# Designed miniproteins, single chains, continued (4): the designs that were tried, part 106

Each design is a single chain, and the fold is of that chain. pLDDT is the mean over its residues in the fold that is shown.

## One batch from the design tools (miniprotein)

Design m15694
Fold by ESMFold2-Fast:
Structure m15694 (fold): chain A 83 residues (1-83)
Amino acid sequence: LTVSRSTTEEPAAGETFTVTYTNTTDNTVTISPITWADGSTVVETIADGLTLAPGESGTLTATVEAEATGVTDLASGSLTVTP
């Protein structure tokens, strides 16, 4: 399993970035929901997580809240797309 994102650990407030997950294993992988916080603010999470079959990739879009400062905790998981 590999994880990549389009920006670094400190995206600007109000900025949008993408997180791409690629399942490089021979098994179905379930990625738990991600919590992205600046100490008090939580970004939206996907309740059911993200499930990828072998060889599949999933890409999710996240938006940093206007009051957020720095984002350093990206565990294996998934984020919701902001409407």
Scores: mean pLDDT 54

Design m15695
Fold by ESMFold2-Fast:
Structure m15695 (fold): chain A 85 residues (1-85)
Amino acid sequence: SLNDEITENQKKFTQILLDMDKAGSLTPEQARELGELAKKIIDLLNKINPQRARLFEGNFKRIIDGIGLEFGEEIRQIMLDVLEK
């Protein structure tokens, strides 16, 4: 179901963030995957609850900014580029 797809993508998204916290680093490949998962979650949420989609997108943009401060602008830009595609 649509809800199952959202849940599975959210689990993958959360796992990358947990791996980032444990490693103290985020690879360009992980940054791209994080952006792709976020975009997929936003698109799926927009089909069932646009308000939840907006909240998730806002939270993700704050996460991107925090990651940029910690790991650098190149990593931040990778996630932004994926989100805008």
Scores: mean pLDDT 87

Design m15696
Fold by ESMFold2-Fast:
Structure m15696 (fold): chain A 110 residues (1-110)
Amino acid sequence: MKEQQIKELVQSLFSDPSFLESLPEEEREILTPDLAEKILSSLILEAKTIPEVSQELDVPLKTVAILVKAAAEYLTGQQYKTTAEAQIALFEYFEVDIPEKLQEQLQNSI
């Protein structure tokens, strides 16, 4: 079920000209729908952090961060100041358990 939702999200994002035009040119050249699906699937289905996904898929950290923020903002209609906040919103939307490393960052901010 979640895998299909991720595929539909990626299709929606890449079918939206406004989304594609909002991406920096460098990220637009790197991010294909197939790569975006792999990034979001690894992040959401395996409850991984952005650095872990970046290392696993050999994708620049900045590219993963930009995609996560764009996906979260698209789904929720909200703007996020930090990539961590965007990733948490994305996990909440897909009803995923938040990784301990992200939970520690939240507790240290209180």
Scores: mean pLDDT 76

Design m15697
Fold by ESMFold2-Fast:
Structure m15697 (fold): chain A 95 residues (1-95)
Amino acid sequence: SQEKLQAELERLKEELSKFVGEENAENIIQVFKALFDSSASREARLFVLSKLGVNSIAELFEVLHKFSLAFSRRDPKDPIVQKLIQIGKELKKEE
């Protein structure tokens, strides 16, 4: 359910905040909300997929896999972590 997704995203944000800081963690969470929250607009989801360069579900899973490895390493300078932060910042700008 969406309630379970929100709980998981809140936990992820708290863990991310420990190594990228609160603001950057919020930016990453906005990307995941755009991708997985059913209340997110189609436009926001397509924007994120386009910025990630993802054209298939398999490519999306590859991006998520790269993120999970960076998260496990607690590396705030990993290129995928920085890319998700930047996409989240752009999502806060209308269009």
Scores: mean pLDDT 84

Design m15698
Fold by ESMFold2-Fast:
Structure m15698 (fold): chain A 89 residues (1-89)
Amino acid sequence: SAEEEREALAAGIRQAIGVIQQTIDLGEKYGVPQELIDQLRAIQAQLQALLAKLEAGEISPEEARKQFLALAKEAEVVIAQVKAHIDAA
């Protein structure tokens, strides 16, 4: 159903926000470059805004999914860079 699709997408966005926060916390602990932390915070803010629009019904689940996938890919790249810095320490 459309309700189940919306709830599943919202859960996915919340999970991504949580993973980004864990990566920020770990990156700050190990002193990774501030630029990487700033990029993660910017992506997290965009995911929070997307979640708010989805919950307010201001965006279709189809368009929200498209935007979520793009932000998730961007986050994966930055998360990999943070992990590489931690592993090199």
Scores: mean pLDDT 90

Design m15699
Fold by ESMFold2-Fast:
Structure m15699 (fold): chain A 68 residues (1-68)
Amino acid sequence: SMSSQVDKLIDEHVRRLRKEHPDVDPELLQQLADSLRHHINGNPDYSVEEVERLLEQAVRTLRRRLEA
Protein backbone atom coordinates (compact mmCIF):
# COMPACT_ATOMS: atom_id res chain seq x y z
CA SER A 1 0.00 0.00 0.00
CA MET A 2 1.01 3.64 -0.38
CA SER A 3 1.11 4.14 3.39
CA SER A 4 3.53 1.21 3.79
CA GLN A 5 5.74 2.55 0.99
CA VAL A 6 5.80 6.04 2.55
CA ASP A 7 6.75 4.59 5.97
CA LYS A 8 9.62 2.64 4.40
CA LEU A 9 10.91 5.71 2.52
CA ILE A 10 10.76 7.92 5.62
CA ASP A 11 12.50 5.29 7.78
CA GLU A 12 15.27 4.93 5.17
CA HIS A 13 15.89 8.70 5.07
CA VAL A 14 15.86 8.99 8.89
CA ARG A 15 18.36 6.11 9.12
CA ARG A 16 20.61 7.90 6.62
CA LEU A 17 20.41 11.21 8.52
CA ARG A 18 21.28 9.46 11.81
CA LYS A 19 24.42 8.03 10.19
CA GLU A 20 25.43 11.43 8.76
CA HIS A 21 24.61 13.37 11.96
CA PRO A 22 25.16 11.01 14.94
CA ASP A 23 25.61 13.98 17.30
CA VAL A 24 22.06 15.25 16.70
CA ASP A 25 19.28 14.42 19.17
CA PRO A 26 17.58 11.25 17.82
CA GLU A 27 14.28 12.39 19.39
CA LEU A 28 14.35 15.51 17.20
CA LEU A 29 14.90 13.40 14.08
CA GLN A 30 12.06 11.06 15.08
CA GLN A 31 9.74 14.01 15.79
CA LEU A 32 10.43 15.48 12.35
CA ALA A 33 9.88 12.06 10.71
CA ASP A 34 6.57 11.63 12.54
CA SER A 35 5.45 15.13 11.52
CA LEU A 36 6.28 14.43 7.87
CA ARG A 37 4.53 11.04 7.96
CA HIS A 38 1.42 12.61 9.47
CA HIS A 39 1.37 15.39 6.85
CA ILE A 40 1.73 12.98 3.91
CA ASN A 41 -0.86 10.50 5.25
CA GLY A 42 -3.27 13.41 5.77
CA ASN A 43 -3.23 14.07 2.00
CA PRO A 44 -4.60 10.96 0.23
CA ASP A 45 -4.53 12.75 -3.16
CA TYR A 46 -0.73 12.62 -3.31
CA SER A 47 0.78 10.29 -5.88
CA VAL A 48 3.86 8.17 -5.09
CA GLU A 49 5.97 10.50 -7.26
CA GLU A 50 4.71 13.57 -5.37
CA VAL A 51 5.45 11.87 -2.04
CA GLU A 52 9.01 11.17 -3.23
CA ARG A 53 9.49 14.83 -4.23
CA LEU A 54 8.21 15.99 -0.82
CA LEU A 55 10.56 13.56 0.94
CA GLU A 56 13.56 14.84 -1.06
CA GLN A 57 12.63 18.45 -0.28
CA ALA A 58 12.11 17.68 3.42
CA VAL A 59 15.46 15.84 3.63
CA ARG A 60 17.28 18.79 2.02
CA THR A 61 15.58 21.24 4.41
CA LEU A 62 16.34 19.05 7.42
CA ARG A 63 20.01 18.64 6.44
CA ARG A 64 20.35 22.40 6.03
CA ARG A 65 18.78 22.94 9.46
CA LEU A 66 21.08 20.37 11.11
CA GLU A 67 24.16 22.04 9.57
CA ALA A 68 23.12 25.48 10.84
Scores: mean pLDDT 70

Design m15700
Fold by ESMFold2-Fast:
Structure m15700 (fold): chain A 107 residues (1-107)
Amino acid sequence: DDKKVLAETARKLALEAARYAELGAKYVQQGDIEGAIKYGREAARLALHAAILASGAGNVRASDYASLGALYAERAVKILEQGGPPEEAIEYLRKAAEYARKAAEAA
């Protein structure tokens, strides 16, 4: 069943997105802003791919959560690129991880 393969792949990508978002937050805490931006971008990319595959599987809830994960990761990256408050970037990366995990649970 092609939909089951899409759902399982979406779930795995969402879990990877959560891990990368959490790693991004740790890099912000360590003052490695370049590392945080790279991991935040990868979290957004993985979450967006999870959203597309979840949508293909017919799972609107998983797709919506993964899309929110991508949005929050992109917001964190923009804050970091603009030299904005690191605490705000950490909160958005934590939200990205939370919604990516919710996407995986909904898959």
Scores: mean pLDDT 91

Design m15701
Fold by ESMFold2-Fast:
Structure m15701 (fold): chain A 71 residues (1-71)
Amino acid sequence: MKKIESETITRTSVDGSFTVEAKKVGDDGKIEVRVTSQSEDKDFARGVAEGLAEIVKEYGEVKYEELPVKP
């Protein structure tokens, strides 16, 4: 039997333009973080992704995706 131990936390901004999803996955307890941004503030979104990557670099990885700004 494959023992899956995972906990997922998802936070989305009120306007839906910014989403952070964090997962604790597997027996290693590694953290996978996904950051998605549709915000006009590219520096903020990139800064968050870079900060999270630095924080979790020993424990997992960060994936960052920029989507077009919502009209």
Scores: mean pLDDT 67

Design m15702
Fold by ESMFold2-Fast:
Structure m15702 (fold): chain A 61 residues (1-61)
Amino acid sequence: AKPLPAEGDLTVELLANAVLEVKGAIPQADNGTLAGFVKMAFPQANNVQIQAAIKLANALL
């Protein structure tokens, strides 16, 4: 079993990697769809972290 990161260990970079994986699988996904998938995978993530992760992922694309 792999330990899940604590809420305080949820980095924008970790969430941005999740956004990039979803975007790679579903390249037509909009920011709302990306936010929905990230929130389902990391329900402890808040909207500020998710939006920052989407901005970071988009800057890397």
Scores: mean pLDDT 73

Design m15703
Fold by ESMFold2-Fast:
Structure m15703 (fold): chain A 66 residues (1-66)
Amino acid sequence: SLSDEQKKTILSLLKKQGVSDKIAQDIVQTLAKYPHPIAKGTLKSLLKNHGVSDEIADKIVKEVFS
């Protein structure tokens, strides 16, 4: 699962990129249920599977793992 700081960062970035609060919260809650560490590729895939565009997903992954 993601750290609390990573969750806050993802939520903030999603909202900054125009993703609705409801969708952003759903993504974060879904990621929190994962029992293993989240890799860059896994995070990008999960964001895209939850309706986040490829462009926005890439920006979030870059920021979270910079």
Scores: mean pLDDT 76

Design m15704
Fold by ESMFold2-Fast:
Structure m15704 (fold): chain A 99 residues (1-99)
Amino acid sequence: MSIEEELDGFFEAVEELLKNPSERSIRLLALDTVSLISVYPQRAEEIAKRLAELLKKVPEVQDAFIARLEAHLETLKDSNPVAYSFGKKFLEVLKKELA
């Protein structure tokens, strides 16, 4: 699959998820987001901006998503420091776009 096809599929899934969000779906979104940026670190800023636009439409889930993303990154700190590094940079951009 092209990177464009993977990104489009990811954001279609995010839009569908945000129509009826749950604690489980937000947690899974955080996991999928870290996986996506680990595969495509060169697109992290674009992914953060696009994700922020979608999250701004559902402000009540922003804090929960950020908390789940931070928690997941901490589990990677010792086991996958490269993914942790990319995830931390992504999180900084995402928080800046949401502010």
Scores: mean pLDDT 82

Design m15705
Fold by ESMFold2-Fast:
Structure m15705 (fold): chain A 70 residues (1-70)
Amino acid sequence: MEEDLKALEEALRAAGMSDETIAEAVQSVRKALEDPEHATSYVVAAALIAIANGEPEAAKTVIRFADELL
């Protein structure tokens, strides 16, 4: 889990997201992994954070990691 979240963080940084936005997106994905009942909502929130910051490719990365981990 932590290694996967670090890989997601590095992928989002490579996609051009700011450290603050990366922290918010990674935290939302972490909540999805810790709370499976609400996982879809947290994954959607992380993807929307990326889109709202102008990084649609980062949103695809979030969805891909969530699919692999959930």
Scores: mean pLDDT 76

Design m15706
Fold by ESMFold2-Fast:
Structure m15706 (fold): chain A 57 residues (1-57)
Amino acid sequence: MLYEVSDALRAALSLVRPGVPRVLSAEELGRLGSQLDGGSKEASLAGAIRAGLARPV
């Protein structure tokens, strides 16, 4: 499943990895989010969706 990330989330993820695209897989979004917040991949993905920072495409 693919997710479109908000500009704010994309900017935050770019602190972990430069050149983050606007659309990420669930696995990539979870992985980068967990590196940013120190949580699990699943928790980081769920948190981004709940906050409205990422949406399915």
Scores: mean pLDDT 81

Design m15707
Fold by ESMFold2-Fast:
Structure m15707 (fold): chain A 90 residues (1-90)
Amino acid sequence: SVHAMTPMTEEEREEAKKRFEEILEKKLKEMKKKFENNPEVLEKLDSVVEAFRNGFEETMEIHRVSKELHLEHFELSLEDAIDVIEEEAK
């Protein structure tokens, strides 16, 4: 059950973008260090990060959820995508 959905303001969207970019940059640096010798993994990671970056921005205007819920959803989905990439590298 979804509680009250409130569309993000322009200021909240800017804050959400900055926060998510920080999360993406941190994860990219960590994964590139772990998989420096696995170019296929790094290529998949770059593709996933680009897709998440674009999806985060594109859905903010159409998704009637709070900044915190939008951030939480994308952070959890990003963690799941990274787990898949790490599993494939085993």
Scores: mean pLDDT 76

Design m15708
Fold by ESMFold2-Fast:
Structure m15708 (fold): chain A 100 residues (1-100)
Amino acid sequence: DPVVTDMTDTVTGMDGDYHGMTDDFDDMMPFFTPDDTMMVMGYVGGMGTTVTTMGTHVGDAVTDPTMMDYYYHMFGMHHDTFGDMYDTTTGMMDDGMDTV
């Protein structure tokens, strides 16, 4: 199914992006203020939850294709949320490094 393949590839890419960002954050964290660290940790937690939820929607879409439109819609909403959190987090990390 092209939709399921697209969703699976997207989740796999996002999981990779999430882990890459988390690894970068671990290296940058000693240079951040406590407030910046707490904010980034909040977004990291939200992104991890979003990736897990999106993976669940892929599984649900495979299990019940009759609900595909619903799961694909929810997937898109979570993808947009992840993108916003990712862009915000990488922007905060970039700004934090610019002050070092």
Scores: mean pLDDT 74

Design m15709
Fold by ESMFold2-Fast:
Structure m15709 (fold): chain A 63 residues (1-63)
Amino acid sequence: MKEKGQEYKKLSSLYNHQGDYAKSDEYGKKAGEYYAEERAKLKAEEGRSAGIPGGNPFKSPEP
């Protein structure tokens, strides 16, 4: 679900057009944090799916 991050990016752009750089920066940070958290969740889920035993889709059983 990426709609929340997209909304924050849109708000950031809108406030930038209005000259409200403070709000633009704030929503930009929220968008970045949202994408970072989503990627962390995706990586955690893939880690569980891949599992240590069995066939790892990434073929990277060790760091």
Scores: mean pLDDT 68

Design m15710
Fold by ESMFold2-Fast:
Structure m15710 (fold): chain A 80 residues (1-80)
Amino acid sequence: MAQDASPEVQARLEKMVEEAKKEANNNEEKMLELLIERAEEEAATTPDPEARAAFEALAEQARYALENLKKAEEYKKKLE
């Protein structure tokens, strides 16, 4: 994931993750929702194909993580 991205693109990815964590107040579901939104926006607006690919990969990973988190929460809800 994004390992071949330039240091500048990597720094942008790391900043986005940290800002999402901060705004979500350590709520993983909210953090992942923010990451998906922001990564997709950056991917859609960036003229840099390397940055676009990196943000698309981040959005895809965040979507996968969010789906798994929601499934786990749904299973926990059945266990009262």
Scores: mean pLDDT 77

Design m15711
Fold by ESMFold2-Fast:
Structure m15711 (fold): chain A 85 residues (1-85)
Amino acid sequence: DKKVDELKEKISELYDKLEKLEKEWKENPTEEILKEILEIVEEIVKLRGEYFKLLTSDPEKIKSIEENLEKTLEEVKKEIKEKFK
């Protein structure tokens, strides 16, 4: 499925950007770099949610993915802030 492949490619590109920002953070830890890391992580989580919704035709599973997306975003943001403090 072209849409699935496009999402996987975009997620991969965002992970590459995240690795570069993590290296920049180690050299020069700034609030601006942390903000960019958080923005990329949010985009990755959203795209992974879209990817999982494309893999299922079950409305209950789609609803669960959507409900868990917000919770996952908050948990991941908290973990990133703790990791890069």
Scores: mean pLDDT 79

Design m15712
Fold by ESMFold2-Fast:
Structure m15712 (fold): chain A 94 residues (1-94)
Amino acid sequence: SAALEEVKKLAEETVEKILSIVPEELKPQAEELAKKFREEVEKAKSIEEVLEATDRFLSEMYMALLEAGDEETAKKIAEIGKEFRERVEKILEE
């Protein structure tokens, strides 16, 4: 459960980082997606469930930004998602 709690914390930090760079016009949508993410992570009993919740948030935010024409912020979210995955792999190797 130590690894599960570390991955939950990392996922929450990742979502907060994304919320900090989202344009004002998309903040209500991003906050609603973050609320759903937090509910899923709170109930998650495995690392796989945390990763699924995080991937849903990342995918939906990425698509929303592309639809809004903000390709630069979409690219930043993709990079943040990659960093999240790399950090999860390190936690699992401990």
Scores: mean pLDDT 88

Design m15713
Fold by ESMFold2-Fast:
Structure m15713 (fold): chain A 66 residues (1-66)
Amino acid sequence: SADEEAARRAIEEAREALARGDVEAATKHLNQGQGAVVRLLARGRDEVALELGRELAELSKQNRAM
C-alpha cells in the first residue's frame, strides 16, 4: 500500500540522515513515518504497522542519543 511504502521510505531516509548526523532531517522523516503507521492502523493493517512502528521507535531512540 502507499502508506506502507511511505513508512518504509521514511525509515530509510531517517537511517541515512542519522548516518550523516542530521538530527533535524532524521526527526522530520521519523515524524512522516509515524503518520504513515497511524494510517496503517486506521486501515486495520495492525501487523505491518507494529513492525514498522518498532523500527521507527528504534531509530527515534538512536536520534535522541545524538
Scores: mean pLDDT 88

Design m15714
Fold by ESMFold2-Fast:
Structure m15714 (fold): chain A 90 residues (1-90)
Amino acid sequence: SALLEMAKEFEKKGYLELAKLLRELAKDPLNEEVVRQLEKKMKELGMSKATQQRIQIALAEALGLSLKLTPEEIEEQLKKIEEAEKKAKE
């Protein structure tokens, strides 16, 4: 769901190719080729570190990693996200 919501947001902003890649990942999060294309497109568009992290979180959710992680692992990932967001404002 998070990947699909981000796809709608990017589509509204005119990033049609990025939205398409996010929809494809929502259908098959294990598609390494689509992940590679998404990373390349984010780099080409000069996407902020915060936006890149948000996409990575949405992908991790879609992979079901949050359902397989311990509470400690979830807290560690959230802490890394907060640190990345702080650094993105520098």
Scores: mean pLDDT 72

Design m15715
Fold by ESMFold2-Fast:
Structure m15715 (fold): chain A 81 residues (1-81)
Amino acid sequence: SKMELVREAAIVAVALLDEVKENGELDVEEVEKFLEEQFKKLAEMLGVPFEVLEKAIREAEGMPAEERRALARAIVQRQLA
């Protein structure tokens, strides 16, 4: 469950950063800093080394953009239901 949550958080964050880059309304650097701080807090709360979270982010970055976007939407929709 912890590892699934880490992977899902990474997918959502990377997909969100892609949307920010596409719409151009927000400062990408500011959003990156915000997401990095949230990930550090998540790692601390879950008792997971930050290195594990960084690996999950790299894996999410390596996914096809369309697949990552679809998965992120499914994750968010499930959490909001």
Scores: mean pLDDT 79

Design m15716
Fold by ESMFold2-Fast:
Structure m15716 (fold): chain A 72 residues (1-72)
Amino acid sequence: SMEDLVEKLLEKSNPELREKIERYMREMKENPAKREELWNQMLIEIRDAVKADESVIDVEGYKEVAERHKAG
């Protein structure tokens, strides 16, 4: 679920990035019409902060792997 994905992102984030993610989640709840835009902005900031193998494209792969590991 999206909540599970957010929890994983929070666990993988440093304290500063975690506060940013929580702020984006709050903004998305307050402004549903901008949810997709805010989600994409959050992913871009995460991508730039991590600066590793994680990319916007890899987010879906990460989610699928996480769900598979929970199921088996």
Scores: mean pLDDT 63

Design m15717
Fold by ESMFold2-Fast:
Structure m15717 (fold): chain A 94 residues (1-94)
Amino acid sequence: SEERRRRELLARLATHTARYLLTGDEKSKEKAVELARELAGEEVGELVRKFLDAARNGDDEEVERLLREIEELSPDVARALRVAREAAEATKAQ
């Protein structure tokens, strides 16, 4: 089903996002951007790239601004990114 496929892509987006935030692996960043583009188009893909850079650099104000902008265009993509970031931060704190 199309809904199931979308959920699988969102889960993959979250996985690659968390991996990039934890490791700085550029391949994971590229894959997250590709998945965001497939899910919500080029504009969201570019916003996700900026989000990943801001989150990796610890720019919390820019992260929140970008997440709000992504949420206006694609609420499910924004939610996947928030969950992935929280998971990565929790892992770093251990």
Scores: mean pLDDT 89

Design m15718
Fold by ESMFold2-Fast:
Structure m15718 (fold): chain A 89 residues (1-89)
Amino acid sequence: DPEERLRRRYERLHGRELSDEQFEALRELDEKLLELFELMENKASDEELKKVLDEIRELVERLRELGVPQEFVDTTEKLIEGLEKILNK
């Protein structure tokens, strides 16, 4: 089961059980990151990439509100910042 495998991966990385809300938000973030990378691979427009980046930023804020560890959020923010720098070149 891909979802259960993903949940167990996140629980191992954070060393604790996730709430259903935390897991759902992390799953949405992972799905949006995969969508973003697929769009990049398929040479999608800057407009399509920016739309998905905006959605990812909203999910990151939701993760902070849900109490996901700051270190995870900081790593995701660095990934988003790096991608935005590429799109602005």
Scores: mean pLDDT 74

Design m15719
Fold by ESMFold2-Fast:
Structure m15719 (fold): chain A 71 residues (1-71)
Amino acid sequence: SAAWQQQVRQMLDARGFTPYMQDIMMQVFQRRGITSPSQAQDFVDRVRSGQTSDQDQADVQAAAADVAARR
């Protein structure tokens, strides 16, 4: 549904993510199977606290490359 994606982007915007960063984060959420605003919020909070796994870092790097390639 488009509705949860809009809610997640609003949350990211409120937390200071630029539209470009939002595109990267939405790709990460898709790769991680995150489909709700609460799951997205939990992921962002883990990343901001420095509690990132090697898989989290790999997913962010892959998403950033994908977003850059689409521009």
Scores: mean pLDDT 78

Design m15720
Fold by ESMFold2-Fast:
Structure m15720 (fold): chain A 87 residues (1-87)
Amino acid sequence: MKKLAIYNGANMPKSKAQELLDQVVEALRKRGVEVENLGVITNIEEAQAFASSDTVVYPIPVEDLMKEIDSIENILRNNPALLLALY
């Protein structure tokens, strides 16, 4: 199973970041993507520790994380390690 976490580098309220992650995970599951929700990460060293070949850590660039869903789905399906450029 692929894994997804959000790196909260934009310093959004934790509750809002978690809500966005939950919405993205639910939408991905509706699209047939099996994904585990690892939660919100607020520290870059912690984010690096979570990064692996099966784990995607996605930064919150803006408040509209849902518009990134196609990119997130493509990474999770094909190669979750391709965007480790955050680490």
Scores: mean pLDDT 67

Design m15721
Fold by ESMFold2-Fast:
Structure m15721 (fold): chain A 102 residues (1-102)
Amino acid sequence: DPAAEREANEAISRAMQLGLKAMEKVRNGDTVTENEAERRMYESAKKLEELRERMRNGADPQEVLEELEQMIRDGDPYYRLIEAIKNGDYDAIVEAAREITA
């Protein structure tokens, strides 16, 4: 269905834009978010940046991976989106993107 594919691709695009904006806000120390979707993405991006900083400071990569996998298991749609992209699972990408942009 071309219309359903278009809507799915638009949700993916919006989710990616929200993620990039959230990462920029975290890096700039800007805590202001305009809506619930931005707030959720900001919290997820902040946690990801905390894990990156721990890796830069010599944390065990296996321990960091286990924490990331736990965040995916806890149902965080941002980390599920990243994992789905890594695995090439289009249906999971669409599902996570729709949850992010809902």
Scores: mean pLDDT 77

Design m15722
Fold by ESMFold2-Fast:
Structure m15722 (fold): chain A 80 residues (1-80)
Amino acid sequence: SEEKEKARLERLKKEFDESIKTVNQMIEELRDKYPETAEKMENLVKEAKELSQKDTIENYEKAVILLDTAILLAAVEKTV
């Protein structure tokens, strides 16, 4: 139903906003020691924001995956 699709889209928008906030904080933490990783994360954020402009469930799902990828890149640098 359209109501379920609207509810799913609003949930994805909230997840997207929180993920953006988290990734931006991680970028600032990594910028001095891991500038190349910070740049890759910034490029993923840029691509995620571009996808979010299309305002569809599919594009928000793809955008969240890109932000999750940025979080994984940050986690790898902190472990290695």
Scores: mean pLDDT 86

Design m15723
Fold by ESMFold2-Fast:
Structure m15723 (fold): chain A 91 residues (1-91)
Amino acid sequence: MIKELVEKAAKALEEGVPEETLEPAIRYIIEAIKLAKKGEDSSKFLEKVVKALEELLGRKPTLDEIQELIEAILQEIQKKLEKEGIRSEPP
């Protein structure tokens, strides 16, 4: 579920989908992805991660849930960087 939401958020960000058409949890994940890519304030990144989980779960998230969302975001960013780094065989 969390991984699917991160993939949906990353796809929406890549496709330029208007944030007002997206669920609040997805919007917070998009904001977290943007912050992670810029290497900006870790406190703001963590705030967005927590807010996304609060919207999704309807309660305060556990540390394990926070870690799962952080890992999913970082994995999605890494996958995109790997795609952009493949320069060695045009079809």
Scores: mean pLDDT 75

Design m15724
Fold by ESMFold2-Fast:
Structure m15724 (fold): chain A 92 residues (1-92)
Amino acid sequence: VVEKLRELLEEMKRRGESDEEIVKKLLSYIFELIAKGEINVDEAIKALEELKKEDPEVSPIMDKVIKELRDFREKIDRMVKEVEEWLKERQE
């Protein structure tokens, strides 16, 4: 995952794509991998943190992607909790 994200990042930087476009493409790729069950959100965040350590110049881009993934995870956690509370109420 880290190697593929690195390759994608380097290609987009070579093409002179904007930070916004890079964030969108990285998010799209990561969400595709999550949807296929190849990685989870925590694994994606760890891979982005590793890339951030290797190249500090991409830190702002990585921070934006990580924030979107953390926000997504929080939304999923909230929905799971609501479903669990709903199921518990049905048994009372």
Scores: mean pLDDT 76

Design m15725
Fold by ESMFold2-Fast:
Structure m15725 (fold): chain A 99 residues (1-99)
Amino acid sequence: HMSELENRRKRGKEVAEGMRILKEVRQRKAEHPDLPLTPQERKLLELYDKVQEIKAEMDRRLAELEAAGVPADEIRRLINEYQDKIEELYLEAVKVAKE
C-alpha cells in the first residue's frame, strides 16, 4: 500500500491544478465581463460557484456544531467530508479543461 502521505500528495497536485484552472477562468471573466462565455468557461464558473456554496455551508455547519459543544473528532469528520466534496469539484474542473 502507498503511504497515506504519498497518496495525499498525488491528489493534492491534481486538486491544486483544478484550483488554478478555476482562478484563471474567474480572472478572465473579471478582465472581460462583457464578453460572452464559452461553454467550457461557463461550466468552469459553475464549478467555482459550487465550491463557494459548499465552503459557505461548511462554515455555517461548523459554527453550529462548535456552539453546540460537539467533540473535535466529529467536527474533524465533517470538515473532511466537505473537503472531499470540494476536491471532487476541483478534479471535475481539470476534466472540463481537457475538453
Scores: mean pLDDT 81

Design m15726
Fold by ESMFold2-Fast:
Structure m15726 (fold): chain A 87 residues (1-87)
Amino acid sequence: MKKLIEATREALRIVRKYVPKIRKAAEQKDFEALGEIAREMAKEILKIIKKYDLSEEEARQVLERVGTEMILLDIPEEVIDEFLAAF
């Protein structure tokens, strides 16, 4: 439990770090930048999964929570889809 909670908190911090960049690119309709940001964010989350030595099941739980947070933060669907495609 503690390992999963800490990994989830760190993953959510990564998502929140990218929100201003995502918002700016979305407002400018810069779809190429949105795709690049989604891929960069996915790479950071993969580093967290490796850092905490998460099982496949634990990694899926982190990704589910991250996806939910992205929806709650009004992150564009295209960014969420591109992010999840990395997994």
Scores: mean pLDDT 83

Design m15727
Fold by ESMFold2-Fast:
Structure m15727 (fold): chain A 71 residues (1-71)
Amino acid sequence: TEALEKALAALREVRELARRMGADTLAAEADQAIADVEAAYKAGADPNELARTARDTLRRLVQRLADWLNA
């Protein structure tokens, strides 16, 4: 669905930003979250539920990246 594709695209952008900034642990967590969402979608999980989960993960990763920058 469009909502899931947008959430996955945003997670990929956060992963790339984290890599460029040297936040390697956060980049790895974003990469794992993308893989988990894609695997769940292939297994038949509801795309709207996956989009909500992906957005929740995105929010947490963005907050942790902000905290890392202030450390």
Scores: mean pLDDT 86

